# Designed miniproteins, single chains, continued (4), part 13

Each design is a single chain, and the fold is of that chain. pLDDT is the mean over its residues in the fold that is shown.

## One batch from the design tools (miniprotein)

Design m12421
Fold by ESMFold2-Fast:
Structure m12421 (fold): chain A 80 residues (1-80)
Amino acid sequence: SEKEKRIEDLVSQVIDNTVAAVYTRDEELAKEYRDKAQQASTELQEMLEKDPSLRKLYFEIGNQKIFDLQQQRLARLAAG
């Protein structure tokens, strides 16, 4: 559904912008990325409050993204 696609897009926006903010050396870009992550997070929360049936999908997407981030972190540590 359009709502499911929007949740997936919002979860990706939160994660990608949060990661970008941590790794950028530009303080103004870091602020812009944090602001984008915050906006996506706020919209995501509002969607879940309006339609609690979307919570299962949110947890499934969130768990997959957390797993992917953990694997990326482990790969970086192994590489030195």
Scores: mean pLDDT 78

Design m12422
Fold by ESMFold2-Fast:
Structure m12422 (fold): chain A 73 residues (1-73)
Amino acid sequence: DKRVEELVERARRLIDELLEEREKKFNKPEYREEAEARKEEILAEFRELAEKDPEGSEELLKQLEEEIEKAKA
């Protein structure tokens, strides 16, 4: 399903952006290694959710965008 792939790709980009902002703010390389491992788990869980509930998945992406905005502040 093209829509599921697009949602997963959006999630990946948002997670990468969040990780980049956290790395800049805390300047701790340990966060990157732990976060990269967790990122793959989160993306797998998100893919399952997107397949079952694409609309709810879009709502989660909005929440993630808000988290990124908070991290930048």
Scores: mean pLDDT 75

Design m12423
Fold by ESMFold2-Fast:
Structure m12423 (fold): chain A 73 residues (1-73)
Amino acid sequence: MEELIKEAKEIVRDIYLEVGYSPEEAERIAKLNEESLKKAYEKGMTKEDFENYIKYLREGVKELFKKHKEIEK
């Protein structure tokens, strides 16, 4: 569980760094995501729920990139 939370935090940080956020802002967003996941785990979130959340984050990034490209046109 701690490994999954750490992985999710790193994924969020990397996503925001790729988009052009500062390391400080990317870390802040990643930390908020980590805190949210810890609370979900305390409320009974399963490993499967965590894996589904990570998949959702990755798909959300793809959607944001698509919208960014549409705005450039």
Scores: mean pLDDT 70

Design m12424
Fold by ESMFold2-Fast:
Structure m12424 (fold): chain A 67 residues (1-67)
Amino acid sequence: DGVFSDEGIEKMKKAVEEFRKEHPEEFAAAMEAIRAGASMLEMLKTFPEDVVLAALLAKKVEELLAS
């Protein structure tokens, strides 16, 4: 568990955007799976670990900005 600051959130957003630019289709599919309630095991079977981590990071950023 990390400490979240405005700077930390911005760095996470940039990492997510860079990954989305490199792997847009995989990232979009992983985000859709997370929103649909897919399990971590199913995600890891369907997507590379980096895609799963990027999608989870994006969801975390959205939660932090909505709080």
Scores: mean pLDDT 76

Design m12425
Fold by ESMFold2-Fast:
Structure m12425 (fold): chain A 66 residues (1-66)
Amino acid sequence: MSEEEINKAVEEARKELQRLADAGATREEIYLKAVEFVNKYAKTFEDMTKLSEKVAEIVREVLAAR
């Protein structure tokens, strides 16, 4: 993936994970959605690692605000 594609995927993940948290989703539901995003967008192991780290940060932020 290009850096722009990764940034766009991270932005979409942030919006969806925040929406789920605002709707009262459980930690498990938020985590599963995060994993789905990484698997959906990642084409290589490198993409997976990079996306996983960024999405994990978003999960921590979203859960810390609850």
Scores: mean pLDDT 78

Design m12426
Fold by ESMFold2-Fast:
Structure m12426 (fold): chain A 74 residues (1-74)
Amino acid sequence: SEQAMVDRLIRDAEANVRLAKQALEAGDVETARLYIEAARHLLDLVRASPVLTPEQKARIDRIEAEVDELEAAA
């Protein structure tokens, strides 16, 4: 279903955020930037969905906030 695809994209974005944080903690800014870019791209794809549940919207908002913080740190 489209909802299952959205859930996969959200999980993939969350994974990229975690990897970006780990890369920054290790001092690997170049690798962190790649994961941040991947997370941003996945968020753009999810935002193109016409139907999002409140739970999905809350996850997306959280990921966007984390990506914004990571972009400022990188």
Scores: mean pLDDT 87

Design m12427
Fold by ESMFold2-Fast:
Structure m12427 (fold): chain A 95 residues (1-95)
Amino acid sequence: SAERERRARELAEEGVRALEEAARAAEAAGEDKVAEALRALAEAARAARDAGNYEGAALALEAGAEYGLRNSTSEEVRELAKRALELAERLREVL
């Protein structure tokens, strides 16, 4: 439905923003490789969203969140990664 698609798009957009913020936080923390990986996965999630592939967007958000949680020592990065994971879970619920 149009309502489900609009909600999926909004959740995917918020998830991309969370990963982009996580990438900036990682860069500020000196975690350049973490920042690069999170930016790449945020871009993959954005591309999937723009293509209407919300399952692909959820997968990219989950991968980015998991990478951030496993590889960052920054609490700010970890909090933003948890936010991206939560948004990916909500996105899956509306699909």
Scores: mean pLDDT 91

Design m12428
Fold by ESMFold2-Fast:
Structure m12428 (fold): chain A 81 residues (1-81)
Amino acid sequence: MKEEEEKEFVEKVKELVSKLPEFEEELRRMFEEGAPDEEIFEKIKERQKEVYEALGLEETAEWTEESKERVIEAEKRRLER
């Protein structure tokens, strides 16, 4: 990577990290309010899109119902700290 690309990457990652508490608070609230899995998945997908965009990566994973459920379960487990 060129130095400029590396600096942009680091800056984007820092911005994403700074927004993580707000994202986690919103997800936690959605879980507490019993939001539908589809709404929770949309929020998670939005965050993943931001991460992939910042990293210059494309979303290569095909989303199946099983994959969606696994991602929701993983985030819920992470937030139950």
Scores: mean pLDDT 72

Design m12429
Fold by ESMFold2-Fast:
Structure m12429 (fold): chain A 97 residues (1-97)
Amino acid sequence: MAALLEKAEAYRRAAEELREKHPLLAEFLEARAAVYEALANDAPVTVIAAEELRLIGAELDLLLSDEETQKRIEELLPLLPPDLQEEVRRILEESRK
């Protein structure tokens, strides 16, 4: 439970550092942090659903990004938490299908 808040804070810090370098990746990180915060605070299911929809939207924006944008994301992956690096790489792999 405390671990979810720690993840949310880590993702928000990563989003802040990346916002000027890669706005789409920053929005994805911020949306994921919001989901973790909602879950950690035992928010109403409607609030959790709204944050999940935001996350899905941000994930789709990454999937639909151009090849140059995807290469830029790959360069920034080492700056992300390890679990999120794997998730973002999976999203990029899906965009190639």
Scores: mean pLDDT 76

Design m12430
Fold by ESMFold2-Fast:
Structure m12430 (fold): chain A 76 residues (1-76)
Amino acid sequence: DERAKELLQIGNALIEQGNKAFKDKNYEEAIKYYKQSIAKYQEAAALSTDPELKQQSQENIKKAQENLKKAEEELK
């Protein structure tokens, strides 16, 4: 599960970048970071053999998807 933990950490860093872009009203950049973070969390969930780490990854996917939706709505 070391690789799954790494992917979670990368996903978390990408969410932080997305949130920063969102605050700066750079919604296109925020969307890119949120999509990238979702991909990393999905990889973490798929590779994880630890039930807790898998659950954490799934929760992070949900939160990232919610943030992505908000950023996409700002572009309308």
Scores: mean pLDDT 87

Design m12431
Fold by ESMFold2-Fast:
Structure m12431 (fold): chain A 100 residues (1-100)
Amino acid sequence: SRMAEAGRRGTRALVEILTAIRNGEVDREEAERRLREMAESIEEMRRLSLEAGGPLSEEELYRQAARSYESLAKLAEELGVHEVAEELRRKAEEYRELAE
């Protein structure tokens, strides 16, 4: 399943970046790259879920996307990548509005 693949890719990226943070190994450029990979995974999963016509409503899918972007924005703040954090918060807000 492409959705399962996107989910696994996102989870792997999250585990890798959290491990690197704990080890003090993450520079700004690497953090930005990993966060963008996770954002792409959110978009891919949303796209696949809408195409599949699964059990979740479109509104619930938008709420899930908003929560995922909010979590990424918090991670970006912790990494000191404030510009990317602001971008991710704007995406979370966009999806919250779509869910209303």
Scores: mean pLDDT 75

Design m12432
Fold by ESMFold2-Fast:
Structure m12432 (fold): chain A 65 residues (1-65)
Amino acid sequence: ASLEEIARAIAEETGLSLEDARVAAQIALEHKDDPLAAAIEVAKELGISFRTARKAVRIALELAK
């Protein structure tokens, strides 16, 4: 899936803005071998809960297969 397709899925499933979802998707793909580190970075960068960040990372990595 493209970055835009992944971002759209994240926005739809988490309620994040499409802009924030793009940031989450990019971070997740940069840290695909460490999903925990990706989720921590997403939570810090976007100022969102770790739970939401973890969900966003999971969606991104599933669609990146």
Scores: mean pLDDT 86

Design m12433
Fold by ESMFold2-Fast:
Structure m12433 (fold): chain A 85 residues (1-85)
Amino acid sequence: EKKIAVIRSEGKVGAETAKKIAEEAKEAIKNGYDVVIILAPAGLTEEGEKVLEEFYQELAEQKSPTAVYLALSEEEAEEILARAR
């Protein structure tokens, strides 16, 4: 089975929280995870979205084999988990 990491934020994701999430995701990728799910049920600020977009751009430039998903609900996260198994 695939190695899957779930990074959960309890509150609305601003720039600083998004930077922390991106660093946690980078660690998971470095440790050989196949899938990273970012779960942000309270949503993101515009600044948080921008930080994650910059992070996704970095991964695309590096041609990272790890799939990174953003889930805005527990249900979305469960659907991604089920498909990634």
Scores: mean pLDDT 83

Design m12434
Fold by ESMFold2-Fast:
Structure m12434 (fold): chain A 75 residues (1-75)
Amino acid sequence: SSSQLQRQKQISQQVGATIRSIGDSVQAQLEAERYKKNSSSAEAQQKLAQAEQEKQQADKEAQRHLQEMQQLSDQ
């Protein structure tokens, strides 16, 4: 088992990673909304699909970091 200080550092690292992943998800969502508004070309449709995929990956990473933080907090 980790010392209390080491656990606090690990929790802080996971908090930072979660915030970053949420930021990435928000940015990808805004980009997707931009391409939805202007989706009159094949290039715009491709970029929309890429932005939606980036959002899904960022959401997945946020969930992973939240789960790790929860496990550390439950100890």
Scores: mean pLDDT 83

Design m12435
Fold by ESMFold2-Fast:
Structure m12435 (fold): chain A 65 residues (1-65)
Amino acid sequence: AMAAERARRAAREKGVQQTIDDLVADGTLTKEMKERIEKTVEALENPKNSGKFPLFPPSDDLITK
């Protein structure tokens, strides 16, 4: 169960990282865009935060701040 989910995540991460690398090499993606994507991937890959997505859902009471 968890092994399959972990494999899927690893495949997705590898696919995304390979695509980014290819786009940067091709000159399609700028260094700034790559840095932004890499930062997002790193935040998602953080084992402390991997339990819950660090995104702004509407049910997160974003209004009352």
Scores: mean pLDDT 59

Design m12436
Fold by ESMFold2-Fast:
Structure m12436 (fold): chain A 89 residues (1-89)
Amino acid sequence: MSEEDEKRIKETADKVAEEVRQRALDAGLTPEQADDIAAITRSLAEKSARYDLEVKKLPLEEALENAYRFGLAWGDILIDAALLDQRVA
């Protein structure tokens, strides 16, 4: 990957993390829980983009769009799981 590709992957992962963190806080999770979920979704988005580029050989723009959607979808799942755990605990 080029240095520009790596930068854009990181920027997309950071955007996912920021949006998921805010969604977690808006859902009533603690800042610690929001930070944890954001960190996980950031990592997942970065891995998704790299997989699409390196393995599937997709164009960068498509890989970044897929990573953004994938990260947000997993963020929503993790937020729902954390909210369920709060009800059981």
Scores: mean pLDDT 85

Design m12437
Fold by ESMFold2-Fast:
Structure m12437 (fold): chain A 69 residues (1-69)
Amino acid sequence: MRKELAEEVAKRTGVSVEAAQAAIDIALKNGHKVTPEAVRELAKRTGISPVAAANALHEAVTLLKKYGL
C-alpha cells in the first residue's frame, strides 16, 4: 500500500520514490497538513528543492485523503 502510493506521488511530481515515501510519512505525522516546517524537513532529508518538497507533500496529502488513509 505505501509503496504504491509513493510510486504514484513520484510519478505525479517527478521526485524520486524515496522522496515520495518521506513525503507520505511526513504528511501522516502532520495529520494531512502541508506546513512550512514539513516542507523544510522533507527538503533537508531528501535534498530536493523546497518547491519540489511542497509539491510532493501536497500530492501525498491529496492521495491520502482520496484513499481514506
Scores: mean pLDDT 81

Design m12438
Fold by ESMFold2-Fast:
Structure m12438 (fold): chain A 78 residues (1-78)
Amino acid sequence: GPFLIVTDENDEEGLKEIYEAILKGESLLLVTEDGKLAVASVDDEEALKKIEELIKKGPATVYRVDKNGKVLSRERIE
């Protein structure tokens, strides 16, 4: 089902949850300059809105990733 996970780059358990979420299907992965990571399913409108709110807080990179961890697209937001 739809998912959203948000963590810090220094949180090993949060990073494991992000990794496991990516394995479940195609997702958007957000990495912010302040070390926040968020992963969301492309089918979750509320999760996508939260990613947009994180993008507004500063420079970020958004990756579209398949279930095998392959990067399908990369966009830098300044």
Scores: mean pLDDT 72

Design m12439
Fold by ESMFold2-Fast:
Structure m12439 (fold): chain A 90 residues (1-90)
Amino acid sequence: AILRRRATIEAPDRAAAVEQALALAREAARALVPAAASVEVEAEHVAADGTVELLLTVRDAEGRPVGAAAVTVTPVAPGRYDVEVTVVAA
């Protein structure tokens, strides 16, 4: 199964935008994967244009991987970001 979510968000800086994007990823993971207990950031990359790409592992209460997520945060204007979240169940 796969779940996609997208949003345009207002944030004062990149760190705040990433925090909001991670909150959206956690909500999406809980919606798709009933066993989801936590989300772990495996990799973070910041491109030269300021686009942030995150790879996440979704884990159950026993720490086993039960899914994955990809998050893209793209700056579109000062203080405004486009966020795309894709969650895949294992």
Scores: mean pLDDT 86

Design m12440
Fold by ESMFold2-Fast:
Structure m12440 (fold): chain A 86 residues (1-86)
Amino acid sequence: SELEEVREKISKLIDHLLREAIHLTFAKRSPDPEERQKHLAEAEKHRAEMKRTVAEYLGIPEEEITDTIVAQVLDELLRKEVELKR
């Protein structure tokens, strides 16, 4: 159903946003340069997957996806989930 598809997209976007934030936090707090680089790489991976998900949803190129667009899409999906539950 459309509701299930919207919920899956919300879950994926939130998961990638949280994992990016976690890895950026660990990178900032890590005294070991090698460990820091590994966390930065994982954060970049999750950011890339988030941008890809948003780009596919909007039908635009990944390079056009900004943090503002991601926030707008997440807001739209959350509003749509509420509307589909009515």
Scores: mean pLDDT 86

Design m12441
Fold by ESMFold2-Fast:
Structure m12441 (fold): chain A 75 residues (1-75)
Amino acid sequence: MENRERILELARRHLPPEVVRVIERLLPLLDEEQQRRLLEGLEHFAANHTPPADLAERVRRLEAELERALEELAK
């Protein structure tokens, strides 16, 4: 519930607007546990400016999946 809004707030503060739009599209695809994990990672990134290695890799994988979905939509 509130996790989505907090994720977007942190993303808008620390990430480019283009990436924020990507996150907005990803959020409906994430379950509650994945949203919580992403929120924790963004909070940790904001505090330390160095995301955990597993979170960075996970974000890159989700980004690749979204790029593939966007390519299908662009047909």
Scores: mean pLDDT 69

Design m12442
Fold by ESMFold2-Fast:
Structure m12442 (fold): chain A 88 residues (1-88)
Amino acid sequence: GPKSKEELIDEILDLLREIIELTSLETAKRILVRIAEKYAGEELAKEIAAAEDEDALLALARRLLDTLSNEELEYILLKLKDVLELLK
């Protein structure tokens, strides 16, 4: 069945946590800055770039993802799965 927006957001956040674990907070920041620049704009991208820890970054990521459509979230989920596959 189709995933809810909340399910998509939670799955994306779980993948971001896994990317941080396998790489760094800095790598996840760069990914989220690019997403924010494309979908949300410069203000949120700057806030994401300034996040000092994982909790702050994931809270900003949730705020970013909540502004997106289900189609945009599904696309981001697919792209993050591709990134994670390359890291394993």
Scores: mean pLDDT 88

Design m12443
Fold by ESMFold2-Fast:
Structure m12443 (fold): chain A 97 residues (1-97)
Amino acid sequence: STVQKIIEILKKEKISDEEIFEAGRLFGKLANEDSVIGLLGGMVLSEIYVSGKISEEFKIYYEMLPPEVQEVLELIVERLDKKQREIFMDGYLSEWK
């Protein structure tokens, strides 16, 4: 599935900038196909982009997402630094309408 491809990229020991951009693009595609992922996943992703974390307030929205999407967002927090999160966001925005 699309979400499993994102998880596989984000779990790599060493992730290239191109792979991070691809993961973001795939997440944007997933968000366009599912309104809950688009609305709530986009909100949580924006919080992670700005703050590097999922705050208590945004955790409520995070917990409403499918478990596989929750895993993607947690991997972004745990695995990506600020510059890598910017690359992911660029990928996401390249597909997001």
Scores: mean pLDDT 86

Design m12444
Fold by ESMFold2-Fast:
Structure m12444 (fold): chain A 68 residues (1-68)
Amino acid sequence: MKIIKTKDKDEAKNIIKAAIPDKNVVAVTNENGGGIAATATPENIPILLNFIDEVDADSELKIIIITP
C-alpha cells in the first residue's frame, strides 16, 4: 500500500493513470472524508478522474494505491 498526498490535480491524475498497468486498486479521498475507490482499469479511470475534477482546487487529495 502506498499513500500520496497532493493539491495538484494533474499530479493526482498522472498517479492514477500510472496504476493501470499493475491493475492496482486506487482510492482517492479529499480532506472532508469524501472518496472513491476503484480498480485502475480503462473503464474506471474516467470515474476516478471525474472525482478529482469535482474536488476544490485548493483541497488536499489523498491517493491510496493498494497492490494485490
Scores: mean pLDDT 75

Design m12445
Fold by ESMFold2-Fast:
Structure m12445 (fold): chain A 107 residues (1-107)
Amino acid sequence: HMEELRERLREAIDFVAELLGVELSEEERETVLELALRQLAGEDVTPEVQALLANDPERGLLLRLIASLAVGLVTGKITREELAELIAEVRPLLPAAIEALRAELAA
């Protein structure tokens, strides 16, 4: 049922956002849900993604990432455990990566 799919996607979106330490507005949650539903239906979401990136590149990329990960969770391509482990492994490295990028931009 479509309603059950929407609920599963909403739960997956909330789970991914929590793991990433991101707070989504209700408008952003609906945007991510629409992207996830279209991606799951096999539709080309490139125009929608490009519109998000044109408005706010960092936030737009984040919303796209959350949608793709949520689809991965509901299709079983990645488990909640695998995703949590991956993010936990990457998170401690993120400050060093950001600092390295800042150093490069200042040179």
Scores: mean pLDDT 75

Design m12446
Fold by ESMFold2-Fast:
Structure m12446 (fold): chain A 79 residues (1-79)
Amino acid sequence: MSDEEILGQAAEIAREILPPLVAEARKRGLTDDEVNQIAIRAANAIIDALEKGYTPEEARQKGVEAANAAIDEALARRA
């Protein structure tokens, strides 16, 4: 898979998973900057998974896991 193909697949997965994750983060009181960092971590996890040869479904799972970990870390820093 080329870098262009990886970025294309990552963008499709991100478009599916990021809106509900962003909404959840905002409901939990995170700032726009914290939400942006969560989105970046999710996108990077998706790209890394695809580059390692994971399926799009597995890459989606990795993106969700990274976003949830980032949300938990942001909330822990606020507490």
Scores: mean pLDDT 82

Design m12447
Fold by ESMFold2-Fast:
Structure m12447 (fold): chain A 91 residues (1-91)
Amino acid sequence: MYSKETLAREGARAEEGARLNRRIAEELAKDPSVPKELVVSTEVAADILQIAADYLSDLAGQAPPAVSAAERAAMEAQGKVARKKSLAVIK
């Protein structure tokens, strides 16, 4: 029961990892001296990360917003209050 924002963020990270591993596999595949099993292992890692990304993105669509909207607003307000308090001390 993670928040929608958390799941979307982790899904984006997994997607980035999948893209990186696919690029590495493409680069390794260009070199005929590289063992085939290393290329295949890198492609499998990219596929697993893509499955994780798709699953997390699907869960993000079904998940509630980050904690309560009130708690998120309170955290945002705390950031604004801290900034205003810092400015008030200077002025």
Scores: mean pLDDT 70

Design m12448
Fold by ESMFold2-Fast:
Structure m12448 (fold): chain A 90 residues (1-90)
Amino acid sequence: MDKEKFDLEVEIGLLYIEASILRKEAQRLLEKDPNNEKVKKALELIDQAITLLDQARKAVEEGNYEEAKTLIDQARSLLEEAKKLLDEAK
């Protein structure tokens, strides 16, 4: 079995879970303050990260593991930035 494919699929799955958690937090903060620009920016970054994760999953399915790793790293960076913005918005 392809261990590299499995490891990448697991990593992508964990980042989707993180994105889902951050999106729920952002939605709760936005309910308290609908005009919170930091929360809105965090949601944009989360949506961009999800798009990159969708592309990473496709790259894994196509055997393009180097492209998948790059997309995963980019998605992780966007989710880290979103998390910081949400922490500042509290």
Scores: mean pLDDT 88

Design m12449
Fold by ESMFold2-Fast:
Structure m12449 (fold): chain A 89 residues (1-89)
Amino acid sequence: MEEDEALAAKAESIPSIQAADRASQEAAEADRAGDYEAAIKALDEAIKATEEAIKEVSKDPELAAVVVPGLKAQKELAEKKKAELEKKL
């Protein structure tokens, strides 16, 4: 449990994970405002940050086993959301 808490804290401290979360929030806010162009731009940033996070985390096999599946799912959702918003332009 303490070990799992340390892995979670370590993941939250990774700048690319923080950047992905921030960009995802910006995308959601822009989508809610009807600014689909800004939302797509923010999703593109979130996808790039998530790819960087996967590369960084993959250097630590124990952290990768816990965090990479979630990051891959987040990236896939962002890519699907971007495609849906592009249809509204």
Scores: mean pLDDT 78

Design m12450
Fold by ESMFold2-Fast:
Structure m12450 (fold): chain A 84 residues (1-84)
Amino acid sequence: MKLQEEVDREVEEALIIIHGAVTAVSLGAITRDSEFTLEVGEDGKTATVTINGVTATATGQSSPREAVDAAVEKVAEKLGLPVV
C-alpha cells in the first residue's frame, strides 16, 4: 500500500487538476468540446496547461495552485481572452 504522504500528494494533485479546469471554464478558455490537459512539475512550482492544442507553461510559482492559475492565464492570453 502507498504511504500516507503519497496518498496526500495524489489527493492534492487531483484537487489542483479540478481547480485548473474550473479556472479555464471561468476564463472562457474551454468549451464543452474542448480538450484540456494539465501537468504539474515535480517541484510543485511549474505547471503546463494545454487547451485545444494551445500550450502554456508557468514556472517559479510559490505553489502548485499558483502555477496552474498562471499557466491557465497564459493559455487564455494566447487565445485572445481577457485575463483579470
Scores: mean pLDDT 66

Design m12451
Fold by ESMFold2-Fast:
Structure m12451 (fold): chain A 62 residues (1-62)
Amino acid sequence: MSVLEKLLKKGKERLLKLPVTSENFRKLAMELVKEAYKAGLSDDEIDELLLELSRFIEELQK
């Protein structure tokens, strides 16, 4: 599993365990972006990570 896939899985798992609030989502997104930069992911990979998390949040708001 790539670093991007690991971060995406971690993010989705944490979103399922947290109360569905904008503050919790923003804090998680900031943590994942920091981990992604630390891991040396490209800007394109970080954009993809944020896009996939945004799509997952929309699914949780159904």
Scores: mean pLDDT 77

Design m12452
Fold by ESMFold2-Fast:
Structure m12452 (fold): chain A 72 residues (1-72)
Amino acid sequence: SRAEQQRRRRELLEELGLSPEQVQRISRAMGELGIELETLNEILEEVKETEPEASAEEVTERIIARMREIAA
């Protein structure tokens, strides 16, 4: 269900040390841009490979920017 997808997404983002506000920002962007959980997971792997020492805010901004690129 979509509720189960929402919960798994939240769990993945919380594992990255993101705040509830940052999780909400990413979740909103996903909904607005039509990004699926599988695509988010690919973006998370890419961001962690390129910026493994990035702050939670930098990770959040990078994820949202990458989602916008994919949606364009």
Scores: mean pLDDT 78

Design m12453
Fold by ESMFold2-Fast:
Structure m12453 (fold): chain A 109 residues (1-109)
Amino acid sequence: ELSEELLEAIKKKMLELGKKNGIVEETELLLKQYEEGKTTLAEVIETFSLLLKEKDKKMREIITKMLKEGMKPSDITNFLLKKEGRSIPEEDIEGAKKAEELYEKILKE
């Protein structure tokens, strides 16, 4: 669906924005999951947008650890939305629970 040229332009823009906002490592981890076929580009962009808005350094550090553990970007997004009291689709509840379990495990470390 996306041309190779458009995909490379999106990746370059995300890395530039990630560097400006101090989330280059998280951006690289998100793009790596996309390149490995583990997530969609739309899910990567959604999680990236939430990371750009996150001002709590401790929360960013935890999300980085979750991404390093291979947690799916959409599962992280849906967990964060649920934690903020926002509704998520029924089909996404199990993924959000997996992210919550990993979040609690990281907090115990």
Scores: mean pLDDT 82

Design m12454
Fold by ESMFold2-Fast:
Structure m12454 (fold): chain A 74 residues (1-74)
Amino acid sequence: MEELERLIEEAKRLIRETAKKLVEQGYDVLDAVSLAAAEAYQRFMPRARTPEERDALLKAVIKTANEVMEELEK
């Protein structure tokens, strides 16, 4: 459980930091968030050990991507 919580927090951080960095570089918000979410998926999904952990991590990635997109669209 602790390891999964750490992975989720790392994935959330990566999405937020990467998306903001890409927007600063001139990427569109949708493109920036999509690229950030894809990077988090590729990096953290292999580190999840069970189907339940992968499902929880995937849901966290999607939720964070949506939150960041809404935040950056304003």
Scores: mean pLDDT 82

Design m12455
Fold by ESMFold2-Fast:
Parts: structure tokens; sequence; C-alpha cells
Structure m12455 (fold): chain A 88 residues (1-88)
């Protein structure tokens, strides 16, 4: 289960990076959000994955900000901070 979630997160990150390189910040944000959720699921078993989820949500927030979605940017910055605290 954890290995499957990590693999899926990696695939989503790759697609998100491709969207970012093409200037599609909205798609990049959504893909990084999905990757963050996959790392968060893996984090139920492996706390190291919560640190990965935190970093990925920070990137999603930056991409939401670039796409003009300030509300989602703030939401995912807060979620990243909460997960970082839980990983300590």
Amino acid sequence: AADEALRRAGELLQKGVEAYQNGDYETAAKLFEEAGRAFEEAGRVDPRALNLASGVYEMAADFYQKSGDTEKAEEYRKRAEELRARAQ
C-alpha cells in the first residue's frame, strides 16, 4: 500500500513538473496537490512521507499562487505547515 502510494506520487510529480515547464500552473498545482495527498496516505505508515507531502503541498501552493488561486495557495501552505509539525 505505501509503496503503491509512493509510486503514484512520483508519477503525479513527473506530470506536474511537465505541466510547470509548459507554463500550465493550474494543472501543475492540481497534480502536485494529488501527489501531496498520495504522500500523506503513505505517511500513515511512514512518517518520512509526511515530510515529502509537506514539501509537495508547498510547491502546489506556489503554483496555485502563480495561477491566481490565492485561496488554495493559503490552504495548502497551512496544510504543509501542519504536516511538518506532525512529522517532528
Scores: mean pLDDT 85

